# Designed miniproteins, single chains, continued (2), part 64

Each design is a single chain, and the fold is of that chain. pLDDT is the mean over its residues in the fold that is shown.

## One batch from the design tools (miniprotein)

Design m6349
Fold by ESMFold2-Fast:
Structure m6349 (fold): chain A 78 residues (1-78)
Amino acid sequence: SAKEEFERLKKEVEELTKKALAAMLRADPQTRAQIEALLQEASRLVKEAEKLAEEGRYEEAIKLLKRAKDLAQQAASL
């Protein structure tokens, strides 16, 4: 279901965020700033997705979580 996909994507974003935070501890100041910026934007998208999910708008929420996942993956790969 769309709700199950939403919950799965949210957990994937959380795990990628943890990896990005771990990478940030080993990063130089410039790379750290890039990771922080990417995670801040991913966090905003997650909050908007949670709001849409509360309204039952799971398809729109999933699109935002996919964007958040892409940003968190970019951050984790730096």
Scores: mean pLDDT 90

Design m6350
Fold by ESMFold2-Fast:
Structure m6350 (fold): chain A 58 residues (1-58)
Amino acid sequence: MSPNEKELARLRAEHDRRIAELARRRGLSDREIALLREVSEGVLEIHRWVLDMEAKKS
């Protein structure tokens, strides 16, 4: 597994924990939780793209 894959796995786990905490504290609906997870995946995809671009630049 590449260093980028390890970082993304760690960030995904962190996002999952934070979404679960927000859902508990704010009483979020299943739809709201699903939307937050979708946004989280989008952010992780952008982060992956940035890491890959930096690797290609070298």
Scores: mean pLDDT 78

Design m6351
Fold by ESMFold2-Fast:
Structure m6351 (fold): chain A 60 residues (1-60)
Amino acid sequence: MTVLSASGLTLYQAIGAAIAAMGIAPEAKVTVEGGKVTVEGDLSKEQADEIKSILEELSK
């Protein structure tokens, strides 16, 4: 099981990241809590890499 997260985001960034993650991995569990987004599930390598790229871009 894969767990990906990013914190320190604005609420707008967190919601955007959650929507993107749900589009990439619709069966994954996506949680938004304030400025933190957590994506967990049995992700493929491609799904995990794409979500990581989005979270990394938003966290800078």
Scores: mean pLDDT 80

Design m6352
Fold by ESMFold2-Fast:
Formats: structure tokens, sequence, C-alpha cells
Structure m6352 (fold): chain A 70 residues (1-70)
């Protein structure tokens, strides 16, 4: 699915950008790996949230945890 691959690439790009700007970069990449297992609609919602909160690891973690629990 081309749409899913594009969204996954954006999430990985966001996690790599976070890794360049934060000492918690490894945790951001681990959250991206967890997010990659989510359905496309939840994945798109996480991408949008991460773009709005680019250096907020707690917001990223809470969003992934909530999506996995849903």
Amino acid sequence: DAERQAVLREIVDLANEFAHKSPNGKQGLQLAARASRLPLEQLKALRDLWKKNPLDLEAWQAAVDAAEAA
C-alpha cells in the first residue's frame, strides 16, 4: 500500500529529526517502530500529532500507548 509506505516514511523521518535534536533520540526511534504496527488511520493520526509536537517525547509515548490500547 503506497499510502501506508508514505506515512511510515514520514514517521521515520520525524523520529530521525527528533534524534538529531534530542538526547532521547533512541526512545523516539523505538516509539516509531511501535507506531509502524498500527492500522493506517491511527498511524496517520500519530504522524499529525508528532508533527505538532516535534520535541515532546511524553506526548509521543502517550499517543502510541493510547493507540495500542484502543
Scores: mean pLDDT 80

Design m6353
Fold by ESMFold2-Fast:
Structure m6353 (fold): chain A 57 residues (1-57)
Amino acid sequence: AEEYTNKAKEYILKKDYDKAKEYLLKALQLDPNNEEAKALYYLLEDVLKVPAPPIPK
């Protein structure tokens, strides 16, 4: 769990939020009560809700 949470933090620093979220999900699959992983996951969910402007067709 700790290893996946640390990898998620590295991806957050790189602004690769999709990969960070994947590693946080892996951490939570191993330990659903990981408060740090949950906090980071919710933070990323909020960021992903307001992505770059929509691409027009």
Scores: mean pLDDT 71

Design m6354
Fold by ESMFold2-Fast:
Structure m6354 (fold): chain A 72 residues (1-72)
Amino acid sequence: MREEAERAAREFIELAKKASEEEKEELLAQAKRQAEAAEKHAKYAEEKGDKELAEEAKEAAEILRRAIEEAE
């Protein structure tokens, strides 16, 4: 999950740099949806007592959120 998030974040940043304003807004919306999904996954894992999965999902969400901030 974390490695996939890091790859997605790098690809997103590169695409955002080359994108038009309209394309950038769509990319930001997609990245925000992915970050929200990771955040929900982290909460679900934490509720189930799966600390390892919760930590991985939280890190994935943070990586995606940082990429969104960099692209904005």
Scores: mean pLDDT 80

Design m6355
Fold by ESMFold2-Fast:
Order: C-alpha cells, then structure tokens, then sequence
Structure m6355 (fold): chain A 65 residues (1-65)
C-alpha cells in the first residue's frame, strides 16, 4: 500500500464523518479526491478539514456541489 493510498483513506473517512461523499481517482501520477455534498456548508467544512492532510501528502482535492 502506497502512502498516498493511506492518506486518501484518511481524507475519505473524514469527509464521510462530516456528511460529504468522497471519491479517489488516480490521474497522471497524482491522486485526486473529489468531495461532493448537496449542502455547501458541509462541503466547505469537509474541504477545510481535509486540506491539511492533502497538503502534507501532495494530494489534489476538488469540491463539487
């Protein structure tokens, strides 16, 4: 298991706890995690919470409402 996969798992779990859905995708040698929520505030909270993990492990995080 690569370090990026572990970090992606942590981000996905944190997003789920807040109520956002998370999808991890590997593109061009970079892991991209897309967060989705119908509630903008929930999505913003999830993004803020996972931002530090994403920055630490070099992961890209995107938000879609």
Amino acid sequence: MLMHETAAGMIMMDASVIGARAVAEWRDGKMIITLRSKDKKTLEEAMERVKKIAEKYGLEVRAEA
Scores: mean pLDDT 73

Design m6356
Fold by ESMFold2-Fast:
Structure m6356 (fold): chain A 88 residues (1-88)
Amino acid sequence: EALERIRERWKAVWQAIIDYALAKSDPNASQEEIDAARKKLNELQPEWDALATAEELVLRGEDIDTISARAGLPKEEVEALKKEIEKI
């Protein structure tokens, strides 16, 4: 459950980052397309910041409670993320 939520959040954030990067780097992209991609990324920015913070703290070996408090994520999602990183 928690892991599925993290995977879906990462997919959404990753896709928004890719879409925005592609729109910005394409000289033929319309301003409307770029603005739409930027808006989508901005809406997901807090989610990205939370996940990126959690990942960094997991890699630093911080406790689940500390990571949850610092990233603003539920402890279950932090635990699931840590288990995924440990599999790599």
Scores: mean pLDDT 74

Design m6357
Fold by ESMFold2-Fast:
Formats: C-alpha cells, structure tokens, sequence
Structure m6357 (fold): chain A 56 residues (1-56)
C-alpha cells in the first residue's frame, strides 16, 4: 500500500468521526458525544503521524 493511500483513508476516518460528534450533539447524548470526541482525537493524532511520515 502507498503512504498516500493510508493518508486518504485516515482523512476519511476523521471526517466520519466529525460526523459522529455532530450527530451525538444533535441528539443531546452526552455519553455518545464523549466517545465520539475521544475517537476524533485519536483519528486526528493518527492523521498527524501519517503526515509526518510522508514528509520523512
């Protein structure tokens, strides 16, 4: 697999996680919102790590 393919997949995961956060906020589900925010932070961190690898 190319590093660029992994980066594009991770961008997709970040976008999905953002969608989960907005959906939880609209529902007023505090537990789902907390989980969605934690997942978003993990996906953002992985995206940053992949971007650094591509610059290496």
Amino acid sequence: MSPLEELLKEIGRVLAAIGDVFEAELRGDEEALRKAREELEKEKKRLEELMKELEE
Scores: mean pLDDT 80

Design m6358
Fold by ESMFold2-Fast:
Formats: C-alpha cells, sequence, structure tokens
Structure m6358 (fold): chain A 66 residues (1-66)
C-alpha cells in the first residue's frame, strides 16, 4: 500500500512538472499513472491518507488539461 502511494505521489509531481512545461500529453500520462497507483494503494488500504490526497491532486491535474 505505502509503496504504491509513494509511486502515485511521484507520478503526480511529474505530471505537474510536465504541465508547467506545457507538455500536456506527458502531463496527462503521468496524472493517469498517479491515479492508477493511488487506486491500487486505496484497494490495499482504503484509509491511506497519502493515496487519497495524491488521487485528488492528480484528478485536479487531469481536469486542468482535459
Amino acid sequence: AEEAARKAEEYAKLGWLYYSQGDLEKAREAFKKAIEYAEKALELDPNNERAKKVKEAAEKGLKEIE
């Protein structure tokens, strides 16, 4: 659970970095990966606060570029 949450956080940060650089395609891919790993972490531990926050941040990023 924690490893998946950490990986989700890394992808979310990468997504926002690509977004700030104007690379919307890479930003979208990174945010989708962040959501995927956050969902995996929540499937293992539904109360994982890190995964919940990362999922929210990544979904916000996707909404900005979609």
Scores: mean pLDDT 81

Design m6359
Fold by ESMFold2-Fast:
Structure m6359 (fold): chain A 65 residues (1-65)
Amino acid sequence: PHTVEELVKETGASLENIEMYYDGKPIKGTTIEELNEALAPLPKGSVVDVTAYFGFTSRKTQLVL
Protein backbone atom coordinates (compact mmCIF):
# COMPACT_ATOMS: atom_id res chain seq x y z
CA PRO A 1 0.00 0.00 0.00
CA HIS A 2 1.06 3.59 -0.73
CA THR A 3 -1.50 5.43 1.45
CA VAL A 4 -3.01 4.96 4.93
CA GLU A 5 -6.42 4.48 3.26
CA GLU A 6 -5.03 1.65 1.05
CA LEU A 7 -3.35 0.11 4.11
CA VAL A 8 -6.66 0.05 6.04
CA LYS A 9 -8.48 -1.47 3.03
CA GLU A 10 -5.80 -4.14 2.42
CA THR A 11 -5.41 -5.17 6.10
CA GLY A 12 -9.07 -4.81 7.13
CA ALA A 13 -7.84 -3.67 10.57
CA SER A 14 -9.24 -0.73 12.56
CA LEU A 15 -6.83 2.21 12.94
CA GLU A 16 -6.65 1.57 16.73
CA ASN A 17 -5.24 -1.90 15.93
CA ILE A 18 -2.54 -0.60 13.56
CA GLU A 19 0.96 0.35 14.78
CA MET A 20 3.35 2.27 12.50
CA TYR A 21 7.07 2.91 12.92
CA TYR A 22 9.51 4.87 10.81
CA ASP A 23 13.23 4.61 11.61
CA GLY A 24 12.30 3.09 15.00
CA LYS A 25 9.98 6.00 15.93
CA PRO A 26 6.21 5.57 16.31
CA ILE A 27 3.90 7.36 13.89
CA LYS A 28 0.90 8.43 15.98
CA GLY A 29 -2.63 9.38 14.96
CA THR A 30 -6.20 8.46 15.85
CA THR A 31 -7.66 9.24 12.40
CA ILE A 32 -6.57 8.73 8.78
CA GLU A 33 -6.18 12.53 8.49
CA GLU A 34 -3.87 12.70 11.56
CA LEU A 35 -1.76 9.80 10.25
CA ASN A 36 -1.48 11.47 6.81
CA GLU A 37 -0.31 14.68 8.55
CA ALA A 38 2.27 12.72 10.59
CA LEU A 39 3.55 11.00 7.41
CA ALA A 40 3.59 14.20 5.27
CA PRO A 41 7.14 15.29 6.39
CA LEU A 42 8.63 11.92 5.31
CA PRO A 43 10.37 11.72 1.90
CA LYS A 44 8.52 10.05 -0.99
CA GLY A 45 9.54 6.38 -1.17
CA SER A 46 9.94 6.11 2.64
CA VAL A 47 9.16 2.65 4.03
CA VAL A 48 7.02 2.60 7.18
CA ASP A 49 6.90 -0.62 9.23
CA VAL A 50 3.32 -1.62 10.03
CA THR A 51 1.82 -4.17 12.42
CA ALA A 52 -1.92 -4.82 12.16
CA TYR A 53 -3.60 -6.72 15.02
CA PHE A 54 -6.52 -9.14 14.52
CA GLY A 55 -7.69 -10.44 17.91
CA PHE A 56 -5.27 -13.29 18.67
CA THR A 57 -2.99 -12.74 15.63
CA SER A 58 -0.94 -9.99 14.00
CA ARG A 59 0.25 -9.25 10.48
CA LYS A 60 3.41 -7.32 9.64
CA THR A 61 3.50 -5.30 6.44
CA GLN A 62 4.97 -2.07 5.06
CA LEU A 63 3.54 1.24 3.89
CA VAL A 64 5.63 2.72 1.01
CA LEU A 65 4.99 6.45 0.59
Scores: mean pLDDT 80

Design m6360
Fold by ESMFold2-Fast:
Structure m6360 (fold): chain A 70 residues (1-70)
Amino acid sequence: SAEELAEKGLEYLKQGKYEEALEYALKALRIDPNNDKARSVFLATLQELQRLGKTELVREYLEELRKILA
C-alpha cells in the first residue's frame, strides 16, 4: 500500500539513507499522490539534501515529483 511504502521511506530517512527514502516516497506517491506521509517524507528528505549541498539531486527528484503530479 501507499502507506506502507511511505512508512518505509520514513525509516530510511531516519537512517540518513536519503535516496532510498525518496524512492520509497515516490513509489507511495505514484499509488496515492495525496498521501500526507509520503509527501512529508519526500519534502523533509529534499530539505536534508539541500542542507548537504546536493542541489542537482534535489532538482532530479523534484522533476520526478512533477511527472507524478502532472
Scores: mean pLDDT 89

Design m6361
Fold by ESMFold2-Fast:
Structure m6361 (fold): chain A 62 residues (1-62)
Amino acid sequence: MEAEIEELWERRIALSMEAIGLAVEITANKDDAEKVAALRAELDRVHAEAAALDAELQALLA
């Protein structure tokens, strides 16, 4: 259980860092509508994965 919580937490941190990186890329490419659209879609995926991991962590910590 401890190792499983650690793995999920590490994945959650990695997703948070990925989201920050994507937000920076969106800002850097704000004049490129096609690139921004692709980056926003990727950010939505990262947010969905983070929500799923948050649910798994909540279940393990209950």
Scores: mean pLDDT 82

Design m6362
Fold by ESMFold2-Fast:
Structure m6362 (fold): chain A 72 residues (1-72)
Amino acid sequence: LEELEKYIEELKKRIEELEEEIKELEKEIKEVEKSDPEKAKELKLEIEELEGIIDLLEAEIGYLEKKIKELE
């Protein structure tokens, strides 16, 4: 159980890192959207990719949390 809880904590830290990366990309979009709309579009696609990764990590956390409850 302790090992699964530690793994969930690692996954949560990965999500936090990805969320910070998304925030930086959102800032860059705001800076370039008026001067370079093509670059803004590329950055939006990058955010979409990162959001997809976060969704997968959140699903993994949910699965692991359910497994912990089943083992208790």
Scores: mean pLDDT 84

Design m6363
Fold by ESMFold2-Fast:
Structure m6363 (fold): chain A 58 residues (1-58)
Amino acid sequence: EELKKELLEAIAEILRGIGLVIDGELTGDEEKIEEGKKLIEEGKKKLEEIDKVEKELG
């Protein structure tokens, strides 16, 4: 149940990051692209940790 909350948080971070990258590409704002990329990487790392825990439980 805690894993489900962590999963949703990781997905939310990735989606927010994607939105920032798209907005930055459309506006030419390199700072938004970098911020979005960082959020995507943080969310991806969190998803990898969750996936590893789930595989060890199955």
Scores: mean pLDDT 80

Design m6364
Fold by ESMFold2-Fast:
Structure m6364 (fold): chain A 88 residues (1-88)
Amino acid sequence: SELAEKAMELAFQALEYLKKGDFEKAEELAEKAEELLKKAPENGEGWAMVGYVYENLGKFEKAIELYRKAIEINPNMTGAQENLEKLE
């Protein structure tokens, strides 16, 4: 969906700001991506990507929540499963 595509774009921008050391902007973009995904909650890949941004922000409890949501939607998401197992 267009909302999921926009959420993924915001997540990629958040990762770029993380690389630049702008953690405040990265978190802002991750929060915006999460809000868009709440309107298209069946997009497991989007939830996993936003989870990955929160993991890189050091927000591990939030990352675990989002990875679990992604896996609940698609149990075969090996990347999300591996990241979740690392954090638990």
Scores: mean pLDDT 83

Design m6365
Fold by ESMFold2-Fast:
Structure m6365 (fold): chain A 80 residues (1-80)
Amino acid sequence: SKELFEKIKKKLLEYLKENPNASSEEILDKLAEIISEEFGIDFSNLSEDEKQETVSEWLGKYLTLEEVEELLEEIFSYLN
């Protein structure tokens, strides 16, 4: 939902603001943490590739394509 998207985006942007030099791995870990807290999923036993796949699947299930694109643009602005 839009409300869920805004909540995830807010938490991620707060992390990026506090950690402007965060690596792509650290950003993925934070996004996984936010999703795990919101949905009660345990990511602790997943590899980085499995975390990325699981995050992508959950985002695709609960967010629109436009919301996913907006979130990725925000992340990419910190990686470039």
Scores: mean pLDDT 73

Design m6366
Fold by ESMFold2-Fast:
Structure m6366 (fold): chain A 90 residues (1-90)
Amino acid sequence: KFEELKERVLRELDALIQLARTAGVEDIASFLEDLKKRVETASLEELLQLLNEAIDRFRKKLDTATGVEKSVYLAAISALERMKKELEEL
């Protein structure tokens, strides 16, 4: 069950990376690529911690983000929070 959810998290991160790149927000894309690499070898506890750290970081960035960048951060936060909830229900 956990490995199946982890594979879903990796696919969702790929989708977010593509969204960020298409929107021209390279800082978000680079962060998500680094996050994806860390997720590949993460345990359940490590994965939950990584998602929490990413959500907190993006929420802080949201205070100064505008336009397209703000929309990408909101989409990323929503996706990460959904993934975190699914993992917490394991």
Scores: mean pLDDT 84

Design m6367
Fold by ESMFold2-Fast:
Structure m6367 (fold): chain A 85 residues (1-85)
Amino acid sequence: IEEGIKLANEGKYEEAAKKYQEALEKDPNNYLAWLNLGQVYFRLGKYDEAIEYYQKALELDPDNLGARAQLDFVLAVKEDPEAFA
């Protein structure tokens, strides 16, 4: 997951997504990998996929206020992209 975070910080979102997918193949209950995958897809402009991955993270950790806030933010951006881009 550390390698994925580094790649995402470098703007290599597709490579970061692959690293998070690898983490999920080892542990599909890794909510941080789902959360980070959502962030990467949001950065790629793939809002529907980002929403799905954030929802997966919240299913595993429903009390995660950060994941909830990020889901709400992506929904807002999808509704009015010009206000955020």
Scores: mean pLDDT 76

Design m6369
Fold by ESMFold2-Fast:
Structure m6369 (fold): chain A 70 residues (1-70)
Amino acid sequence: MSAEERFKALMAEFAARLAEHGDDPAKVAAILEETAERLEELARETPDPKKAEVLLKTAEYLRELAEKAR
């Protein structure tokens, strides 16, 4: 799959997991952290350095949201 297709698949999975576990703040925090880790992996595989930077900053933002969800 292209990096764009992999990103869309990851975001769809993220949204589905939040929809299922949104009532549990511990699960929400774990989902945010796991999604951040997968975005960091996708950034390492992305050949475009500007897109990689956006993915890394998005991962950082999700980690901040995970701290607030606790």
Scores: mean pLDDT 80

Design m6370
Fold by ESMFold2-Fast:
Structure m6370 (fold): chain A 91 residues (1-91)
Amino acid sequence: SMERRKLELEARIALVRMKIAVNRLTIERLKSESPLVEEARRLVEEAERLVDEAEEALRRGDLERAEELVERAEELADRAAELIDKAEEEE
């Protein structure tokens, strides 16, 4: 149903926001000027913009657009986490 799909998208948006918050806290903790950390910061900022746009699409009832945006935000947040992990290894 459309209602169930909305709840699933809301849950996915919440999970992406949690991933973004964790990545942001880790970046701040590292205090690194590494190009990997700088790239991760850019990806986190882009993921945040996409998840905000996904929430707006969901509010308008555009489930297909919201799904596309949240999937993209998930990919960027996960990539940021990978870059952060690599930066920690380069200490």
Scores: mean pLDDT 87

Design m6371
Fold by ESMFold2-Fast:
Structure m6371 (fold): chain A 79 residues (1-79)
Amino acid sequence: LTPEQRARDAESLLRGAEELYKEIKELVEKHPDDPEARRKAVIHLTALAILYAGAELLGDQETAERVRKLFEEAKKLIE
């Protein structure tokens, strides 16, 4: 894996994590008492956890830390 490819993969993972976080935040804030919205938010949180694992395996510590922070913030929004 070239440094350029790793950087692009890290950027893609981070963008995916940011989109999932945005979706979770919107579902929780716009539909706080909707069971269907909560269910979708939990599914997105699961996808975010998978992206965090992927970022760690990719070996880009900065991206992994950013995705971890997004995951923790999203988890707090749902709890």
Scores: mean pLDDT 83

Design m6372
Fold by ESMFold2-Fast:
Structure m6372 (fold): chain A 65 residues (1-65)
Amino acid sequence: MSTREKILELIGRILRLIGDILDLQRQLAAAQAAGDAATAAALQAQIAALEAERDALMAELRSLP
């Protein structure tokens, strides 16, 4: 795989993760409004995991020549 192909792959993955995070944040707001503490806690954990993955991919993208 070329550096260009790797850059495009990483950008695509980062954009998908950002979309997933935004969707989960909307679900979290709805769960919090409904008083569903268990669902809210699960969504917070999922958001944190996806944000960590996003940050790792962004760091990888920045490390490419």
Scores: mean pLDDT 85

Design m6373
Fold by ESMFold2-Fast:
Structure m6373 (fold): chain A 76 residues (1-76)
Amino acid sequence: RQERIDRLQEEIRRLSGDPSPENQRRLRRLQDELKALKEGLPPSLVIRYNTAKRRGTLTPELVRELERARQEALRR
């Protein structure tokens, strides 16, 4: 958990040193993943959700899985 957060923060810091438009889009994606991980969500689920959202292939099932994970994280 903590190691994943630390790695994401380091990658974000590295990309911030090169402010190209493509790197800024990647930074936004990494920031979203970092925020979700700090909320106790599983990384694989967050990656699947963000990828589906970007591609326009987001399903109601995937939305429900993410919401269930949020409920479980809050319960712990």
Scores: mean pLDDT 73

Design m6374
Fold by ESMFold2-Fast:
Structure m6374 (fold): chain A 57 residues (1-57)
Amino acid sequence: SVEEIVERAARGMASMDERGRRAAAGMLAKELHEQLGVPEEEARRYAEEALRRAMEA
């Protein structure tokens, strides 16, 4: 599910520096939109959520 993908992405981003996290968030948004058909605005919001969770870890 998208929620599981967001959780896994957040866990991966937790070990990255700020530059890596922003790059990973951009890649996540692109993948959600292009491969899973998530609308662009929703994909971006999911990527922002993953980034936020990563910063709390």
Scores: mean pLDDT 82

Design m6375
Fold by ESMFold2-Fast:
Structure m6375 (fold): chain A 105 residues (1-105)
Amino acid sequence: DPEKERERELERLLESTRALAENTSLEDLARFAKESNNYAGMRLIAVAVLHVRDGRLDLARALHERLLDLHNDKNMTVAELRAAMEAAVAEHSTPEERAALAAAA
């Protein structure tokens, strides 16, 4: 069942994000995002962690659904994927959340 498999994958991503929210500092998340070869994807994960910390699980879930859709798009180039991930960061975060990540780095 593809819908049940997608739901299980979303639950797995949310559980991983909860573990990061509990065990990783904002400074470490910001540093990992900055130093990563996939800095746009790591910034998406950092934003999802902030949503989980704030109890906004619906926003974290929406961001994970977007990340799965981007990851599973076999027609995107690496540059297109990075641009789409950066657009998703802007779409799914507030200026205050982005400023907090930038300040923590």
Scores: mean pLDDT 73

Design m6376
Fold by ESMFold2-Fast:
Structure m6376 (fold): chain A 101 residues (1-101)
Amino acid sequence: MKTIEDLIKRGEEFEEKGDNKKAATMYSGAAEELLKAGKYEEAVEYAKKGIELDPNNSESWVALGLALEKLGKIEEAIKYYEKALAIEPDPIVQGLLDRLK
């Protein structure tokens, strides 16, 4: 289990090394932990960083959708859950999408 600060630091270290896929994984993890902490706008920031570094990182799209859902941006959340499912089909993510439709 990683803390938010540890995940962000590791993401920055992987970016410096040019390992964008590992950096995206660290930033998506930070976004998930920020969601658990109720820090939804910061979760959006790190989820977007994950997507920019690896657009195929489905967890970053899920984290972005969850953060936007918590901020009341339901239509945007639906869009990003659909993008996550297009990358990697996941019954949990499908359940999140089905709740909003």
Scores: mean pLDDT 86

Design m6377
Fold by ESMFold2-Fast:
Structure m6377 (fold): chain A 65 residues (1-65)
Amino acid sequence: MEKEKRQKELIANLSKARKAGDDDAAAAYGGELNRMVNEAAKQSEEERKKYYEPIREAADALRAG
């Protein structure tokens, strides 16, 4: 629950930072999200996919916009 909430907050902040042109903040949020995905992958592939899906959707939205 808590990790999912934190991930959603990071995705939202990453999107805001990129829209604002704050590349430093975007890199920081992206790095933390990548760390969460890597930590989940160490637990199980299912956990990794759970964290990866929201990140992929956010990345696809940014790429399309």
Scores: mean pLDDT 73

Design m6378
Fold by ESMFold2-Fast:
Structure m6378 (fold): chain A 94 residues (1-94)
Amino acid sequence: SMREEARRYLELGRDYALKAAEYAKKGDGEKAAKYAELAARYAEEAARLDPSIRDAAESARNLALEAARYAKKGDFERAATLAEAAARILDNAL
């Protein structure tokens, strides 16, 4: 079902957002940005499939994109915090 597919994308988005935070904490800005951008992509796909979680998924997408920007700038503490916030929103939508 579309709801089961949206749920899978929320789970993937959450898992990639947590990976982004992990790599940011390790000082790996390239991997942190890559995983944050993947989290944003899966959050966007979830928003397309299920209108009931759209606002939450779009909020998480925006936070994940911000995490990627800070990771690319070498601000790993902000990148980790934003990625963890994105993961929390996606987890709460599950």
Scores: mean pLDDT 91

Design m6379
Fold by ESMFold2-Fast:
Structure m6379 (fold): chain A 55 residues (1-55)
Amino acid sequence: MMPSKEEIEEIAEKLIELEKKNDSKGATELGQELAKKYGLDGTQLAVEEAIRKMN
């Protein structure tokens, strides 16, 4: 299942916050929830959006 544009942006911001905090446990837990809800493709879209926002 693919996330909406709004969900991608919200998830991307959460990923960026976890990265800034070096919260590997939180990042792992979020990644597992994303993979379960959106699959690998949907999770990848959120990660790509986070990378875009950081650069």
Scores: mean pLDDT 78

Design m6380
Fold by ESMFold2-Fast:
Structure m6380 (fold): chain A 75 residues (1-75)
Amino acid sequence: MKEEEAKKLSKKARFYAEQARRLGEHLGVPEEGDEIARLFQEASDYAEKGDVDKAKKLLEEAQRRFEELYRRASG
Protein backbone atom coordinates (compact mmCIF):
# COMPACT_ATOMS: atom_id res chain seq x y z
CA MET A 1 0.00 0.00 0.00
CA LYS A 2 2.61 2.62 1.04
CA GLU A 3 4.83 1.66 -1.93
CA GLU A 4 1.86 1.91 -4.33
CA GLU A 5 0.81 5.24 -2.77
CA ALA A 6 4.37 6.57 -3.17
CA LYS A 7 4.37 5.61 -6.87
CA LYS A 8 1.05 7.42 -7.44
CA LEU A 9 2.25 10.53 -5.60
CA SER A 10 5.51 10.59 -7.57
CA LYS A 11 3.70 10.29 -10.92
CA LYS A 12 1.14 12.98 -9.97
CA ALA A 13 3.86 15.37 -8.74
CA ARG A 14 5.94 14.97 -11.93
CA PHE A 15 2.85 15.63 -14.07
CA TYR A 16 2.01 18.84 -12.18
CA ALA A 17 5.65 20.00 -12.26
CA GLU A 18 5.44 20.11 -16.07
CA GLN A 19 2.03 21.83 -15.94
CA ALA A 20 3.42 24.47 -13.54
CA ARG A 21 6.29 25.30 -15.91
CA ARG A 22 3.91 25.67 -18.86
CA LEU A 23 1.46 27.79 -16.87
CA GLY A 24 4.29 30.09 -15.75
CA GLU A 25 5.42 30.53 -19.37
CA HIS A 26 1.83 31.22 -20.47
CA LEU A 27 1.41 33.97 -17.83
CA GLY A 28 4.85 35.50 -18.52
CA VAL A 29 6.18 34.46 -15.08
CA PRO A 30 8.41 31.45 -15.93
CA GLU A 31 10.46 31.92 -12.72
CA GLU A 32 7.31 31.52 -10.57
CA GLY A 33 6.26 28.47 -12.60
CA ASP A 34 9.74 26.96 -12.15
CA GLU A 35 9.60 27.53 -8.37
CA ILE A 36 6.27 25.68 -8.14
CA ALA A 37 7.64 22.91 -10.40
CA ARG A 38 10.63 22.58 -8.02
CA LEU A 39 8.24 21.95 -5.10
CA PHE A 40 6.41 19.28 -7.12
CA GLN A 41 9.77 17.71 -8.04
CA GLU A 42 10.80 17.63 -4.35
CA ALA A 43 7.46 15.94 -3.53
CA SER A 44 8.18 13.33 -6.23
CA ASP A 45 11.72 12.77 -4.87
CA TYR A 46 10.46 12.19 -1.30
CA ALA A 47 7.73 9.85 -2.58
CA GLU A 48 10.36 7.81 -4.47
CA LYS A 49 12.42 7.61 -1.24
CA GLY A 50 9.31 6.23 0.52
CA ASP A 51 8.76 9.34 2.67
CA VAL A 52 5.06 9.61 1.85
CA ASP A 53 4.31 12.07 4.68
CA LYS A 54 6.89 14.63 3.47
CA ALA A 55 5.81 14.04 -0.13
CA LYS A 56 2.17 14.81 0.79
CA LYS A 57 3.11 18.03 2.62
CA LEU A 58 5.22 19.28 -0.30
CA LEU A 59 2.52 18.26 -2.79
CA GLU A 60 -0.13 20.19 -0.80
CA GLU A 61 2.06 23.33 -0.72
CA ALA A 62 2.89 23.02 -4.43
CA GLN A 63 -0.78 22.47 -5.35
CA ARG A 64 -1.85 25.50 -3.30
CA ARG A 65 0.69 27.70 -5.12
CA PHE A 66 -0.30 26.18 -8.48
CA GLU A 67 -3.98 26.93 -7.81
CA GLU A 68 -3.09 30.57 -7.00
CA LEU A 69 -1.18 30.86 -10.29
CA TYR A 70 -4.03 29.14 -12.17
CA ARG A 71 -6.57 31.59 -10.70
CA ARG A 72 -4.47 34.47 -12.11
CA ALA A 73 -4.75 32.83 -15.55
CA SER A 74 -8.54 32.33 -15.20
CA GLY A 75 -9.36 35.83 -13.84
Scores: mean pLDDT 81

Design m6381
Fold by ESMFold2-Fast:
Structure m6381 (fold): chain A 75 residues (1-75)
Amino acid sequence: EIEEKIKELEKQRDETAKRMNEVSAEADRLLAEYQANPEDEETRKRYWEAIGEVARLVAEHIRLLFEIEDLKKKL
């Protein structure tokens, strides 16, 4: 019961971490493009959107870590 729930949450944690790495890499690329052309409003907008998505995924990852820890303490 609890063990199966932990396994499912760990899978979600790993998927979130993978997504964080992908979006972070995209943000790094957009930052480099923005630094090369600071007048490019579209690249600036995309960079801030990517940073917002990274922040969202970080919050989700932290929530999953705490939920997993809480369940493990109940074992």
Scores: mean pLDDT 84

Design m6382
Fold by ESMFold2-Fast:
Structure m6382 (fold): chain A 88 residues (1-88)
Amino acid sequence: SAWAEADRLLGEAAAHVAQAAAALKAGDYESARAHAEQALAHLARAREALAAADVPEAQRAAYEDTLAQLEATAEALRAQADAGAAAA
């Protein structure tokens, strides 16, 4: 289902966010950037899957809030990776 696809993609995006944060902590800015970009790509696909899903409005709103929070986190990690690379 479109909902199952959206949920799977959100889970994969969250895993990439965790990997980006770990890489950033290790000073691996190239890996951190790559994982943050992968997270953003999965989140974009999750949004497309959610748009195709027939879900209650309350569930859609909660999911959109989660997507926005995870997007902000991934974008912040990408920016931190870029700043770290520039400072090295």
Scores: mean pLDDT 88

Design m6383
Fold by ESMFold2-Fast:
Structure m6383 (fold): chain A 61 residues (1-61)
Amino acid sequence: EEKIAAVGRELVAERGMTHAARVLSALLDMKYDGLTPEQAAARHPGVSAEEVRDAAERAGL
């Protein structure tokens, strides 16, 4: 188990940013891998395609 990755996830959870981090990860998948909102959301449990699409618009993607 990777201690550094675990600490990073704990820090995000403590700051209440866990869901935001998952959505941001989906946006990076769209930007760098050319995925659709549907494809990006499928990689991240608990994140909907509509949520990724809305976040992408806010991020200027």
Scores: mean pLDDT 67

Design m6384
Fold by ESMFold2-Fast:
Structure m6384 (fold): chain A 112 residues (1-112)
Amino acid sequence: SLERAREYLLKAIQQMILAAGALDAGDRERAEELLEKAIEYARKAIELGKENRDLVEAARHLIEAARNFLKIDDPARLAAFRTHVARAGAAIQAGDLKAAAEHARRAAEATR
């Protein structure tokens, strides 16, 4: 079910992008709801794609990034988070799960 796992990982990224937009609009409650949905989708991606190491790594880092996103108070870290979440999404769409895992890792690092 690698195709289905990839679909769920992309849904997780879409929710994270929407969460960043909600926060920009001042809607913290909506951002929190969208981040919770991102975590649910990433967990489903792990369940369906557990045999693919790069997909599991990408999903794990996206879960970490989503859990910690609202703790970012540094504009440079917030920009890095947004950039790497978007690049992870582009990599998934291109079928490059190794690049997706690397960008997901960098998004998570931006939340530390």
Scores: mean pLDDT 89

